# Designed miniproteins, single chains, continued (4), part 57

Each design is a single chain, and the fold is of that chain. pLDDT is the mean over its residues in the fold that is shown.

## One batch from the design tools (miniprotein)

Design m14090
Fold by ESMFold2-Fast:
Structure m14090 (fold): chain A 62 residues (1-62)
Amino acid sequence: MSKEAIEDAEKSVDEEVNKLLSENNIDGAIERLEAALRSAEEAGAEELVKILKEKLEEVKSL
């Protein structure tokens, strides 16, 4: 993936996760991040996988 495609994907995931967190749906935010992580792993997008793993750890710490 290009850097721009990674940034666009990250932004879309962040917007969805932030919406779920604003609704106190931490479990839903985790599920959304796990789904995005699986898609990134299947696509071989290693940089996006790293970003999503870091976000998942952050949300799980809440």
Scores: mean pLDDT 79

Design m14091
Fold by ESMFold2-Fast:
Structure m14091 (fold): chain A 62 residues (1-62)
Amino acid sequence: MVTLTATLPRPLTPEEAQAAIDAALSVPGVKEARVQGNRLTVTAETSEDALAAVDAGLAAIQ
C-alpha cells in the first residue's frame, strides 16, 4: 500500500473536501481518502492508483 499527501495553497471548504474525497475514492485500488486543512491524503494499493486518486481529487476542486 502507498500513502500520498498533496498540499494545497489554501484550506478546502467542506464542500470542496467532500468532492475531493469522493473523486479520489472513485479510483479503483484506493482504500481511503482524507482532507485535513490544506492537505489531501490518499492510501491505495499502488503508487499509480494513489497518484491517480490525488489527481482526481484535485481536479474535482478546480
Scores: mean pLDDT 82

Design m14092
Fold by ESMFold2-Fast:
Structure m14092 (fold): chain A 89 residues (1-89)
Amino acid sequence: SEMEKELEETEREANERMLEAAKDKENGLKINEEVYKEMTEVREKYDPEGRKKMEESRKAAQEAAEKLREIGETTAEKVIKESRERLLK
């Protein structure tokens, strides 16, 4: 299912590119060859299990980065406030 969706999206994007270039016959043929290679690579290298692991890793890393940013910003504000209070005394 995931591979089918990715292939469909790749094909749709490729078709849009092709339609834009369709007015130039030779450019269209070159784009067709490039698109075919891209789609073939997606089919050959798309591993649903590997994709799932990569997606989970990406989501975990992004969530961790967002939490670290939020914690870091809160900590920075706290440090600034504490430093200001110390200077006032």
Scores: mean pLDDT 60

Design m14093
Fold by ESMFold2-Fast:
Structure m14093 (fold): chain A 62 residues (1-62)
Amino acid sequence: MVGKTVRAVKDVETSHPRFLSLKKGEKVEVLEEVDSDVVRVRSLETGREGYVGKSVLEEVEP
């Protein structure tokens, strides 16, 4: 997944300062695979970086 553009499959809200809140359909770039369940991403819409669960992301089909 590193270097891939993926999108949120649903709205994600978090109060944790290290995790990124996303809106459904928001596109992010995967910067790092942290573990089996979590990636570090950068939002292409806001430029914010943070951790997100892999289960809420899907690869963007062209």
Scores: mean pLDDT 78

Design m14094
Fold by ESMFold2-Fast:
Structure m14094 (fold): chain A 68 residues (1-68)
Amino acid sequence: SVADRLRALAAELNKDPRITSRLEGDDTLVIRTTLPVESQIGLVLRIIGDYPDLEVSVEGDTITVRGR
């Protein structure tokens, strides 16, 4: 399910202490980072590449990943 995939992504990302991710409901993952802008861009591109069926949005230091 989308929820299971988002939980797996959250668990992987939360291994980095500069990244905090949490599920909102069953279809949305909210990621907050203290990464430099260039590192955040790299993370966003990696997520888009690994999860092409999910919607990714960026607002400042917050990345939102959701099921379509």
Scores: mean pLDDT 83

Design m14095
Fold by ESMFold2-Fast:
Structure m14095 (fold): chain A 57 residues (1-57)
Amino acid sequence: MELEKKAESLVEAAKRFLEKGDTQLAATAYRIAAELYKKSGNEEKAKEFQELADKLA
């Protein structure tokens, strides 16, 4: 899977975790997604999801 598509899958997983109340798993998924966006060169989305992860952790 391409890095950006993998990051998108993790964002979807994070949203599902939030719907179930699994805030720690959601924070972890957002953090991993942010790292993948950073590696793919998408600095804006990397920052967005890193901030979401920090807010949930």
Scores: mean pLDDT 82

Design m14096
Fold by ESMFold2-Fast:
Structure m14096 (fold): chain A 57 residues (1-57)
Amino acid sequence: MLYKAVKDFEAKSELELSLKKGDILELLADLGPHYLVAKRLDDGKVGIVPKDYVEEI
């Protein structure tokens, strides 16, 4: 399942993945109502991202 970053996000911890608006992400795990683990398709980096910063495509 693919997601797209709708806005920039700065990681606040080593477990989080920073995003730029327009980044395409693959869902790896759903962590509940607020977060998911995703892989950025551009560089293969993995981390926790907030659901409010991404939309399903």
Scores: mean pLDDT 85

Design m14097
Fold by ESMFold2-Fast:
Structure m14097 (fold): chain A 54 residues (1-54)
Amino acid sequence: MSPEEAKERIVKALIEAGVSEEEAQRIADGLLSDIPQPSDQDIEDTVRAVVGSR
């Protein structure tokens, strides 16, 4: 998976969770800076952390 594909997947997951597109893109950029090729679990964990229940 390319970094662009990973970013698109993260952004889409965050938007589906209620995050704005602009915020989702910033979060995706930050995650990809740390993990260039995140796994599905990593993406889901990030979404849960961002929209968090705490």
Scores: mean pLDDT 76

Design m14099
Fold by ESMFold2-Fast:
Structure m14099 (fold): chain A 92 residues (1-92)
Amino acid sequence: AEDEELRAEIERSVKRLKERGFSVPEAYALAATALALRYIGDALDKVFEEVKDRKDITFEEFAEISTGPFKEANERAKRVIELAGELEKEAL
C-alpha cells in the first residue's frame, strides 16, 4: 500500500517533468532526488521541533536526537530511489 502511494507520487512528478522536456531517465532521477530531499527536510523539522525549547543543547545531545529522524529519512530515500529505478525500467 505505501509503495503504491510512492509509485503514484513518482509517476505524477515524472509526468510533469516530461511535459517540461526532460528525458525518461532524467525525469525519474529528478523525481527521486526531489522526494529524497523532502524527506531530509522533514527530518530537519523533527530535530528542530525537539530542540526549539532547549537553550544549552550539547553537540552530543544534538547528535543523539538527530540520529533517529535522519536514519528514517535515509531509509525512505533509498526506497524511493529503488522504486524510481524499477519504474524507469518499466517505462523504457
Scores: mean pLDDT 82

Design m14100
Fold by ESMFold2-Fast:
Structure m14100 (fold): chain A 91 residues (1-91)
Amino acid sequence: SALERARREAELAARGAEAAARGAEAGDAAGAAGGAIGAIGGGLGAYLAAGGGELGRRALEAGREAARAAARGDAEGAREGARRAREAAEA
């Protein structure tokens, strides 16, 4: 179903955000960037699968937040994005 796909994509956003956080914490710019791509990609996927619905909107917002935090070396901000993406996946 569209909801199941949106949940799966939100889980991918959370995993990307966790990877971005680990990269930021380790000072690994390539790892942080790879995680950020995953977080945004998953968020977009969730948004599209949900037809712009709230679950997808929250997953995309969380993925973008994680990517921005990781880009400035903020591992805690990236982990907060991961938690919010997981919350969206569980809705």
Scores: mean pLDDT 88

Design m14101
Fold by ESMFold2-Fast:
Structure m14101 (fold): chain A 59 residues (1-59)
Amino acid sequence: SLKEEFERLKKELEELQPEAEELAKTIESEEDMTPEQKELLRRLQELQRRAAELYEELQ
């Protein structure tokens, strides 16, 4: 169900929060990031976008 997908995405985002916080502390812009850090940022943005889409569908 959409609610189950949303809860799964929330959990995955929560599990990635420590890495996201570290990235935010050390990096000023995407151009200054390593390829690995850019990949992590893109994944976080995709998960956030998907969670927002599911949230809209649940309303």
Scores: mean pLDDT 73

Design m14102
Fold by ESMFold2-Fast:
Structure m14102 (fold): chain A 79 residues (1-79)
Amino acid sequence: MKIDKETAEKFKKEAEKISGDYPLAKRLIEAVEKYVKGELSPSEFAAILVGAILQALTDDSPAAQKLRDILLKFVKEVE
């Protein structure tokens, strides 16, 4: 899977809406920025996304639920 940079930037905008409430969302925004700049390979970026999904699945907070919804929508866009 090669994630399109435009799709990654759309994900960043959605994650920014919850970044003040959930530190993991802020880390994902930073990963998107590095990926768009070419500082992360597609495989490194994918590994960060998978790790974030797993972490969000173990967190019952409302902010984690919002991040799960954003991540699910993003994954559907890159299939």
Scores: mean pLDDT 73

Design m14103
Fold by ESMFold2-Fast:
Structure m14103 (fold): chain A 72 residues (1-72)
Amino acid sequence: AALKEEEKKLLEETMKEVSKEKGVPINSLEELKRLAKEELLKAGVSEEEAEKMIENALQVPAYYAKYRAKYL
């Protein structure tokens, strides 16, 4: 399903803010996913489980708001 323009803009703004906070350039959704995976690995989650959690989270629009509120 296509995201609304407002949802796409919010995602781009989130990537920009994460880039500032982490001190690394985030120019794609893939970089954001990579940073989320690093956080999960630091918390003791396995690589396989971290990948599944990230994919599932990004499939749910409501999770975008939760992710932003919880981690940023």
Scores: mean pLDDT 62

Design m14104
Fold by ESMFold2-Fast:
Structure m14104 (fold): chain A 105 residues (1-105)
Amino acid sequence: MQELVDKAAELYRKAEDIYNGKLTKEEIEEVRKQAEELLSKVNISDDDMAAIKERIDSLKNIREYLLDAAVALLGLAMDPSNEKYIAEVALATLKIAEEKLKELE
């Protein structure tokens, strides 16, 4: 559990670095892979995952994804056992990386 929490916090910091233009294309591609890996390791119901995906899919830009990830990370700090927050941080970070990679093309 703690290792997934620590990884979510690390991914959030990398998402902030992407938003602030601090990472290279290669580093952003690595963050995308790390977010996909973390998302694959969370144990939540299909209904919970669908709800998170629907919420994230309703967002419009990197700033909104980053804000959603920040709120999820705060939730995780209050309830570290709740893997739904880990999934939401991972999915939001994945969307941030994907959108930034599109901008660099």
Scores: mean pLDDT 86

Design m14105
Fold by ESMFold2-Fast:
Structure m14105 (fold): chain A 97 residues (1-97)
Amino acid sequence: APSKEELEVEILEAMARMIYGVTKAVIPNLSPEEAIKLIDEAIEKIEKIRKEIEEILEKSTDPRVKEVAERALKTIEELLKELRELKAKREAELAAA
């Protein structure tokens, strides 16, 4: 069975994926200004999740927790990169208007 720390990291990663997925689904129906605001809120929330996973990684001596946390942090880095790219696209649309 997974440890409590492994499960906590998995829940945090799932929360980050959910925030990303909802944001990506909603932004096509928003103005550029509204989309940028929602993306900034999503980035802030996911960065808080990232910090919590980093704290678990720093405090844990369990190699399984370390492996799960390192994989989750890679996923979060990819989600943050895509959100920043989506923001840049919406900022370009706003500048062209």
Scores: mean pLDDT 89

Design m14106
Fold by ESMFold2-Fast:
Structure m14106 (fold): chain A 75 residues (1-75)
Amino acid sequence: SEAAAWVREQQERWARLKEEKAPDEEWLKFLEEIAERLKKEALKKAEEAGLDLEKVEKELEEKLKEELEAFKKEL
């Protein structure tokens, strides 16, 4: 499936970042790309469910920003 292929690709990228002992900037970029993909998938599901997309997008943006800021502090 498309989702399974994407997950496998991210697992391979994660393994590479670990092996290379990548700098924090590369890890943040990786996490931000994952966050954007998850937001896009959540919005597709919200649209299918007939939810208010503008409200869902705003709430997702706020939640993802909070989570990414938490990761930046822990690095």
Scores: mean pLDDT 77

Design m14107
Fold by ESMFold2-Fast:
Structure m14107 (fold): chain A 130 residues (1-130)
Amino acid sequence: MDALEAALDTLSQAELVEILRTSKDPDVRVAAARVLGRRDADDETVEALIELLKDEDPRVRTAAVLALGFIGTEKALKAVVEALYDEDPRVRSAALGMIYTGSEEYKRKVAEVAEKLGDLATALSIRSIL
């Protein structure tokens, strides 16, 4: 963990969510997203991380995808599946890596979410490796 992440890890979840929404520095938004991805996430945290998937910086979007993937709620996993279609290959690779390196249970959960989204190609691809 770098010095910025260590400093941010002393903050509350609400303070980190505020930083995600207000900081103009992409490095700060990346660090805050990484810290939040390692904590228990409430609905507000999941919403703030989903908002980061529209960030101008693909590094910030990558950090948001990884954080949402680690959180693993149905809403977070919907956002991870949608990130498979991101314009930047780094963001797409982060989403793929999170899905395909997950446990068998995690893969089944993601396949179910993809089916609910109507993304049958992704659902079938995941189920083929279970």
Scores: mean pLDDT 86

Design m14108
Fold by ESMFold2-Fast:
Structure m14108 (fold): chain A 80 residues (1-80)
Amino acid sequence: SAFEKEFEEFLEELEKLKKEAEKNNAPKEVLELLDKAKKLLEEAKKTYENKGSTEEFQRLLLESKKLFEEAKKKLEEHLK
């Protein structure tokens, strides 16, 4: 499905950002945000597989994306 591709792409972006954060000795808060985003994304996938495009699925996916953007912003600030 379209979501399976989006899930795989977003998971790859999370792993890439985590490696960049580790390479640049980012604050632990960045890594914690990325770990939480990944867990929420995995929960979103499980919810989608069991119940489809529910409000619960959309909330989990949105929360995961929000944490990813927060981690990205904090990493960018750290690299300045």
Scores: mean pLDDT 85

Design m14109
Fold by ESMFold2-Fast:
Structure m14109 (fold): chain A 59 residues (1-59)
Amino acid sequence: MKKGFEAAKFVLETYGIDRRLSKAELEEIEKELGIKLPDSLVGRTAGQVAVYAGSLVSK
């Protein structure tokens, strides 16, 4: 239940909400959280990626 919040917090604290994330940075998040992120998130802000990762980890 709280893992989604921790996942979102990790992304936001590591990259900052307005930073656009590269494929390599998405792969770092995948390794840290043990999840898979779609390629459609490449170039999206860390805030958008945090919401997606938090939702995926919470379920």
Scores: mean pLDDT 78

Design m14110
Fold by ESMFold2-Fast:
Structure m14110 (fold): chain A 96 residues (1-96)
Amino acid sequence: SDIEKFDSLSDKSKEEILKLLDEAIKALQEGDTDSAVKHLDELIAKVKKEMPDATSTISSYQNLRAMAGSDDPFERDIALSLLAMERSVLEIELKN
């Protein structure tokens, strides 16, 4: 399975996604899982609108959204770590 990336998005769209990702990470760090899920839903909606065929990317963020909203604190910690990794990758791609 190939991993789809945000490569076909405009820099402006990447910056908007990066901002939503930063807000989701901050909310998880503060224990605000509802806000984290809301920001991830906004990110997923944006990806679906801008890149409707990016099914692997959409599915990846849907999984992260589910983990971020989990009642299991271990799953939320994994989501936080994975979101931080995704943020770092997107920031590098945007700055390149």
Scores: mean pLDDT 82

Design m14111
Fold by ESMFold2-Fast:
Structure m14111 (fold): chain A 56 residues (1-56)
Amino acid sequence: DEGVRRAAELLGLSPQSVLGIVRLLESGLFTARQVAELAGVSQATVNRAVRLVRAG
């Protein structure tokens, strides 16, 4: 929760979008590139969101 909220604030995304990104990567079914396409963000944003959530 704390990590998701912090990532959302830093990236200018909603907490729901950050949670969705993390869940899609956690599923192991999608690459970071595919998650970026589904979420409508850059691959760098996907990687940053995951790192921020895991660090918190």
Scores: mean pLDDT 80

Design m14112
Fold by ESMFold2-Fast:
Structure m14112 (fold): chain A 62 residues (1-62)
Amino acid sequence: MEYAEKAKEAAKKFVEALRAGDSEAAKEYGQLLGEYIKKAKESGDEEAAREAEEASREAGGG
């Protein structure tokens, strides 16, 4: 999977963990999400980086 797709999947897992009350899983997926966003930006794909940032906002914004 490309980093943007990994970031979106991590965001989904992060939200699911929050809803389940699993704070440890939420922390782990939150860290992975941040790493995938960073790697998407490093890949030079502006669209992938933007999608990863949107996934982060959906997961961490509220």
Scores: mean pLDDT 73

Design m14113
Fold by ESMFold2-Fast:
Structure m14113 (fold): chain A 70 residues (1-70)
Amino acid sequence: SNLQKEIDELVKKIREVVDELLKQASPEEGTLLLIRYAADLAEIDILSRLDPEKAVQHAKEVLEELEKRL
C-alpha cells in the first residue's frame, strides 16, 4: 500500500527529529520526549491497521509539532 510506505517514511523522519532533539535534551527532558515518542509511535501503528489515512495525518501532525522544537 502507498499509504503504508508514506507512514513508514513519516515514522523514519519522526525518529530523525527525536534523535536530534535528544542531543540537546537533559536526561529529564529526554525521558519525557521518549515517553511521548513511544506513545505517538504506538498510536500511529494502531491507526495504520485500522485507518491508514488517519495514521498519515496523525504522523504528519506529530512530525510538525516535533520540528517546531528544533
Scores: mean pLDDT 89

Design m14114
Fold by ESMFold2-Fast:
Structure m14114 (fold): chain A 73 residues (1-73)
Amino acid sequence: GEKEKLHKELLKLIGEILRLIGEIFDLELKKKKLEEEGGSKEEIEKIEKEIEELKKKIEELKKRMDEISEKLK
């Protein structure tokens, strides 16, 4: 059935979002260590840009989840 397929896609999207949140957490930790150890501003800015790109990806995935949730109503 179509409903079961949509539920599977929803669970996959949730898994992808959780993985991206984990990546952001790891990058935030790496950034904090660089700041504490006197790492380069350029390296810190690169990490900040990666975090922003991951946050944008999460927003796109959330929009897809909303579309699927509407179809399940």
Scores: mean pLDDT 86

Design m14115
Fold by ESMFold2-Fast:
Structure m14115 (fold): chain A 86 residues (1-86)
Amino acid sequence: MKVVLVFKNLSVSQLTAEVLRAIGLGLEGYDVKIEIKGDTLTITIGNASEELVEEFLEYARELEARGADVKIVRDGDTTTIEITFK
């Protein structure tokens, strides 16, 4: 499966944490692409397991409960999770 995580309006500490998480997944053997443009961080995982997808969906819901705006789109084998911080 493919997962695309789009983070907007990240603080420097949030950006650092998400980049380190993505690097960790790459070291575990996931196909990870990290892109930073302005205030937007995009992390693409090309070979995500269903378990990893569910973990990211749960994480996104936790962030939503803490006040982030979350948009989830599932299109075939691709899950896109957009998270906008306040």
Scores: mean pLDDT 86

Design m14116
Fold by ESMFold2-Fast:
Structure m14116 (fold): chain A 62 residues (1-62)
Amino acid sequence: EALERIVRLLVEGGLSEEEAREVAEKLIEEFGPERALWLVENALEAGGKLAARRLAEAIKEL
């Protein structure tokens, strides 16, 4: 499922498993599974670990 894939990507990007799950759930709720997955894949390819951290910070503001 998209949630599990996003969590795995975020963990690989440097987030803890707990943070990755929280971020993934929020992203899916806000944007839907397809957009959430695309956004995470795009961000990690563009900025790697920094992009993952930035995503977590942005989601925390939600």
Scores: mean pLDDT 79

Design m14117
Fold by ESMFold2-Fast:
Structure m14117 (fold): chain A 69 residues (1-69)
Amino acid sequence: AMSDEELEARVRAAVDALLAHYGITDPELKEKLRERALKVYREARAKGLTPEQAFILAAKEVLDEIEKL
């Protein structure tokens, strides 16, 4: 099974891919969105959600923030 560290690295990579797709290059905004995604992911995992469920929630949060830009 994958380690939590490796799973979190995949969350960060997925956020970076989403940001690149939407043309977001500002380093401060990129860090903010990565931190928000990881916070949502970790909170979902702490509540007993699977890595897949936690990832979906983190991705949804990032997409919602991008839509507000």
Scores: mean pLDDT 84

Design m14118
Fold by ESMFold2-Fast:
Structure m14118 (fold): chain A 79 residues (1-79)
Amino acid sequence: SALEEEMRRIEEEIREIMQQLLKYGSAEDLAEARQILADMQARLKALVDAGGSDEELLAVAREGLERLRALLERALAAR
């Protein structure tokens, strides 16, 4: 489905960002990235448990991705 395709794309992009943070980020950057991922996972679980919509799930996943993108940009700039 379109939802599954979009979620898979987000997961792939998160994986790539995490690989770059492992290569170029500090220990503090990695700790912040793990906090962002944990927050995203907790919010997604809460939505699933509450019977949230596909749109709500995508919004949380996209917010998490945006936060990780911003962190990677800051980490690379702070080199």
Scores: mean pLDDT 87

Design m14119
Fold by ESMFold2-Fast:
Parts: sequence; C-alpha cells; structure tokens
Structure m14119 (fold): chain A 118 residues (1-118)
Amino acid sequence: MIELTESGGGTVKEGGSVTLTAKVSGVDFKKSTKGWYKMTDRLPFKRIAEISADGSSTIYDEEVKGRFTISQDHAKKTLYLKMENLEVSDTATYYAVVMPGETGIPVFGKGVKLTVVK
C-alpha cells in the first residue's frame, strides 16, 4: 500500500516562507513522478508543481512559478515544496501526490493546510 505522510503546514505571515514535506512509502520512489496539488473553496483542485522520477524535469503552475520550488530526496524518500514570498491567495489545503511509473495512477496524501495571514 502506498502511503504519503505530509507535514509543514500551519499559519504563516504574508511575505514569509514555508516548506511542505511528504515522506513516501510502499512504492519505488526513484521510478515515481511526484507533485503537489492545491485545493481551495474558490478554485478547482489543480496541480501546482510536478517533478519527474529522476528529477530532470519540473512543471509549475504559472501562479507559483518563481516563488515555489519542488524537490525530492531519493535517500530519504521525501518530496518537498519550498514556498517563498507567500501571498494570502496561497491559503489552501495542499496534497502531495505520487504516480508510480508502472501504473501512472495518482495516489494522494491526506492534505496539509496552510493559512497565510496579512
């Protein structure tokens, strides 16, 4: 069974930074594409960042490009989202996702809530 253990949410001030983490188990980490999805009460559930299995390519939503950085640590089997220059509009629940290379079927974590205050 694939499991994602997410952390790093909470309440932060506008202009600050935070790093979300997701520890992944039950899958071949090195052969899996990974990403982060955003859910708010106003916006559809959408992909904000993705990293290829080998880390050679990254994809970002235009709203976060230049502010957020996705990365991974193969030895620790951990996915990261470094979020800088936070805006009130970044307030959301963030879901880590892993897509095993053999299936391509996404498996989501339980979500981590981030609140950005002025």
Scores: mean pLDDT 85

Design m14120
Fold by ESMFold2-Fast:
Structure m14120 (fold): chain A 78 residues (1-78)
Amino acid sequence: SNKSQAIQYLEKALQLAVQKGDDETAKYIEQALIYLQQGDYEVALYFLEKALKLAVQKGDDETAQYLEKAIKLVKSLL
């Protein structure tokens, strides 16, 4: 499902943020995962967009790509 695929992309993005010591981006991804699992897609999207802005600002293209893929899937659930 699109929800399951979004969760998989977010788990990968979270792993990358944690490995890089990016606690701020990691916290926003963790919040997005919680709300996504609860079916609160609008709140999940809000936190995902914050995480994406931070990843882009830091030049973390790999984490940003996984976040963009997850955002596209979450938008399909709205």
Scores: mean pLDDT 90

Design m14121
Fold by ESMFold2-Fast:
Structure m14121 (fold): chain A 69 residues (1-69)
Amino acid sequence: MSEEERESAAKVVANTVKDKLLAQGVPEEQAQQKGEEVLEQAKKAAKQAKDHLDLGRKLGQIMSDTLSQ
């Protein structure tokens, strides 16, 4: 898995979280801030991922933890 693939996956997860928060009526400013927090967490997790399956597990956990708040 390339660095570009890892970074792309992290950005997709962060954007998905932001979009879901906006759809739930969270203000743009708060959704943007949470998306940026998720992006940083997802980028770190993606760099540590061993393969695509591990990447999916780590990013899925970040999404679950963030959206369950």
Scores: mean pLDDT 81

Design m14122
Fold by ESMFold2-Fast:
Structure m14122 (fold): chain A 59 residues (1-59)
Amino acid sequence: MKDALLEQVDSAIRLLLRQGLLTPEQAEELRKRLYELVEQGAGLSDLSAVIQEFLDSVR
């Protein structure tokens, strides 16, 4: 469900920010992108792939 997916997105971003893997600005950009994907019907596998690609780009 969208609500559960958005909660998981928020939790994942919060964890990454807490671990210092993302800056607040990067976290906001990633959150916006993931929220748009959820609204477009993306599933967990799509969201996970985008998170990994984003982290790879900033590492």
Scores: mean pLDDT 80

Design m14123
Fold by ESMFold2-Fast:
Structure m14123 (fold): chain A 104 residues (1-104)
Amino acid sequence: DVERLRELLARLEELKHPNYEIIKRRVAAAEAMDVDGFLELIKEEMRESLREAGASEEQIEAFLAEYTPPLEAELRRLAAERDVAGLLRLAISGIGERLLRAQA
C-alpha cells in the first residue's frame, strides 16, 4: 500500500485537493502509532478545510463533535491492538475527505 499511497498523495497534490495535507499527516501519525497526534491532526485539518470551504465556526465544531468520537474510538482500538495496517487503512480511506466533501 505504500506505493499506492504515494500515487494517491501525488494525485491529490496535482489536483490541489484540500484534503492532501490531512491524508499526508494522518499517514505519518499512523506509522508512528500516535493516536493523540493522529486525532488532533484530523481535527485541525478538518477545521482548516471546512473553514476554507466557507463553513462557520459553529458548523465546524458541530461537525467535529458528531464525527470525531467514533473515529477516536476506532483509532484507540487499533492502537491497543498494535494494528499499524488498520491505522494506515484509516489514513488512506479518505474518511476526512468524504466528510469534508459532504459539508462543502
Scores: mean pLDDT 68

Design m14124
Fold by ESMFold2-Fast:
Structure m14124 (fold): chain A 55 residues (1-55)
Amino acid sequence: PTGLSPTEARVLELAEEGRSYAEIARELGLSVPTVRERLRRARERSEAFLAALAA
């Protein structure tokens, strides 16, 4: 519903749990630069979704 891909949602979840970029990359089989890009997109989309909510 938020417009996040499953990978973007998972990266955001792990980052919110306090995982480092290296730990997230290892867990998901991604490179650290990819994790940073996916997290940026996930946060951007989450922010847009929250901005759309009136309360």
Scores: mean pLDDT 73

Design m14125
Fold by ESMFold2-Fast:
Structure m14125 (fold): chain A 66 residues (1-66)
Amino acid sequence: GKNEGDVAAAGAIAAGLAGDEAAARYHAQLSVKHGGLTEEQAEALVRAALAGDAAAAERYGRQGLS
C-alpha cells in the first residue's frame, strides 16, 4: 500500500546515507512497486543519499506528500 511505499522510501534514504548502494536501490524499487516513489524520484533519492545529502534525499522522498 501507500504506507509500505513510504516506509520503503525511508529505508532507501537510510541505506544510501550509510553508503549501501545495493540496499538503497532495493528499497527504492520496493517504494516504486508499492506506489510511493516514481522511477525518477527513486533514482534522484538514491543518488542524493549516496552523496550524503540527507536533505535532498528526504525532499525527493516527500515530493507527493505535504
Scores: mean pLDDT 79

Design m14126
Fold by ESMFold2-Fast:
Order: sequence, then structure tokens, then C-alpha cells
Structure m14126 (fold): chain A 64 residues (1-64)
Amino acid sequence: SILLGLQALEAVKEGNEEEALKLLEELIKNGDPSVAKKTLELAIKIAKEQGNEELAKKLEELLK
């Protein structure tokens, strides 16, 4: 859902890695596939821009 996607992106911005991964995994499993993919791509971009390469790598694994 859009709400889950927004909450996931907020968690990434706050550096809350555990919550971000949990919300993104939930979105992938139970949400719309196109929304999940776009949200993951945005989350990866934010993580990279913040210099959190470890989180970005974990998010890229979810995209596979």
C-alpha cells in the first residue's frame, strides 16, 4: 500500500534499518508489485545518498 511505502521511506531517512527492512519486506509480500518495486528503488537511492552502503546492499537483495 502507499501508506506502507511512505512509512518504509521515512524509516530509511531516519536510519531505522530494522524497521525499514521489515516494512519493505511486508510491502513486497503483501502489496502491489509495481508500488513495491518503485518504493525499493527510492529506498536504495536514499540509503546510497546517506552513505549507508550496507543498507543499500540489503535492499538491492530484496529487489532480486
Scores: mean pLDDT 81

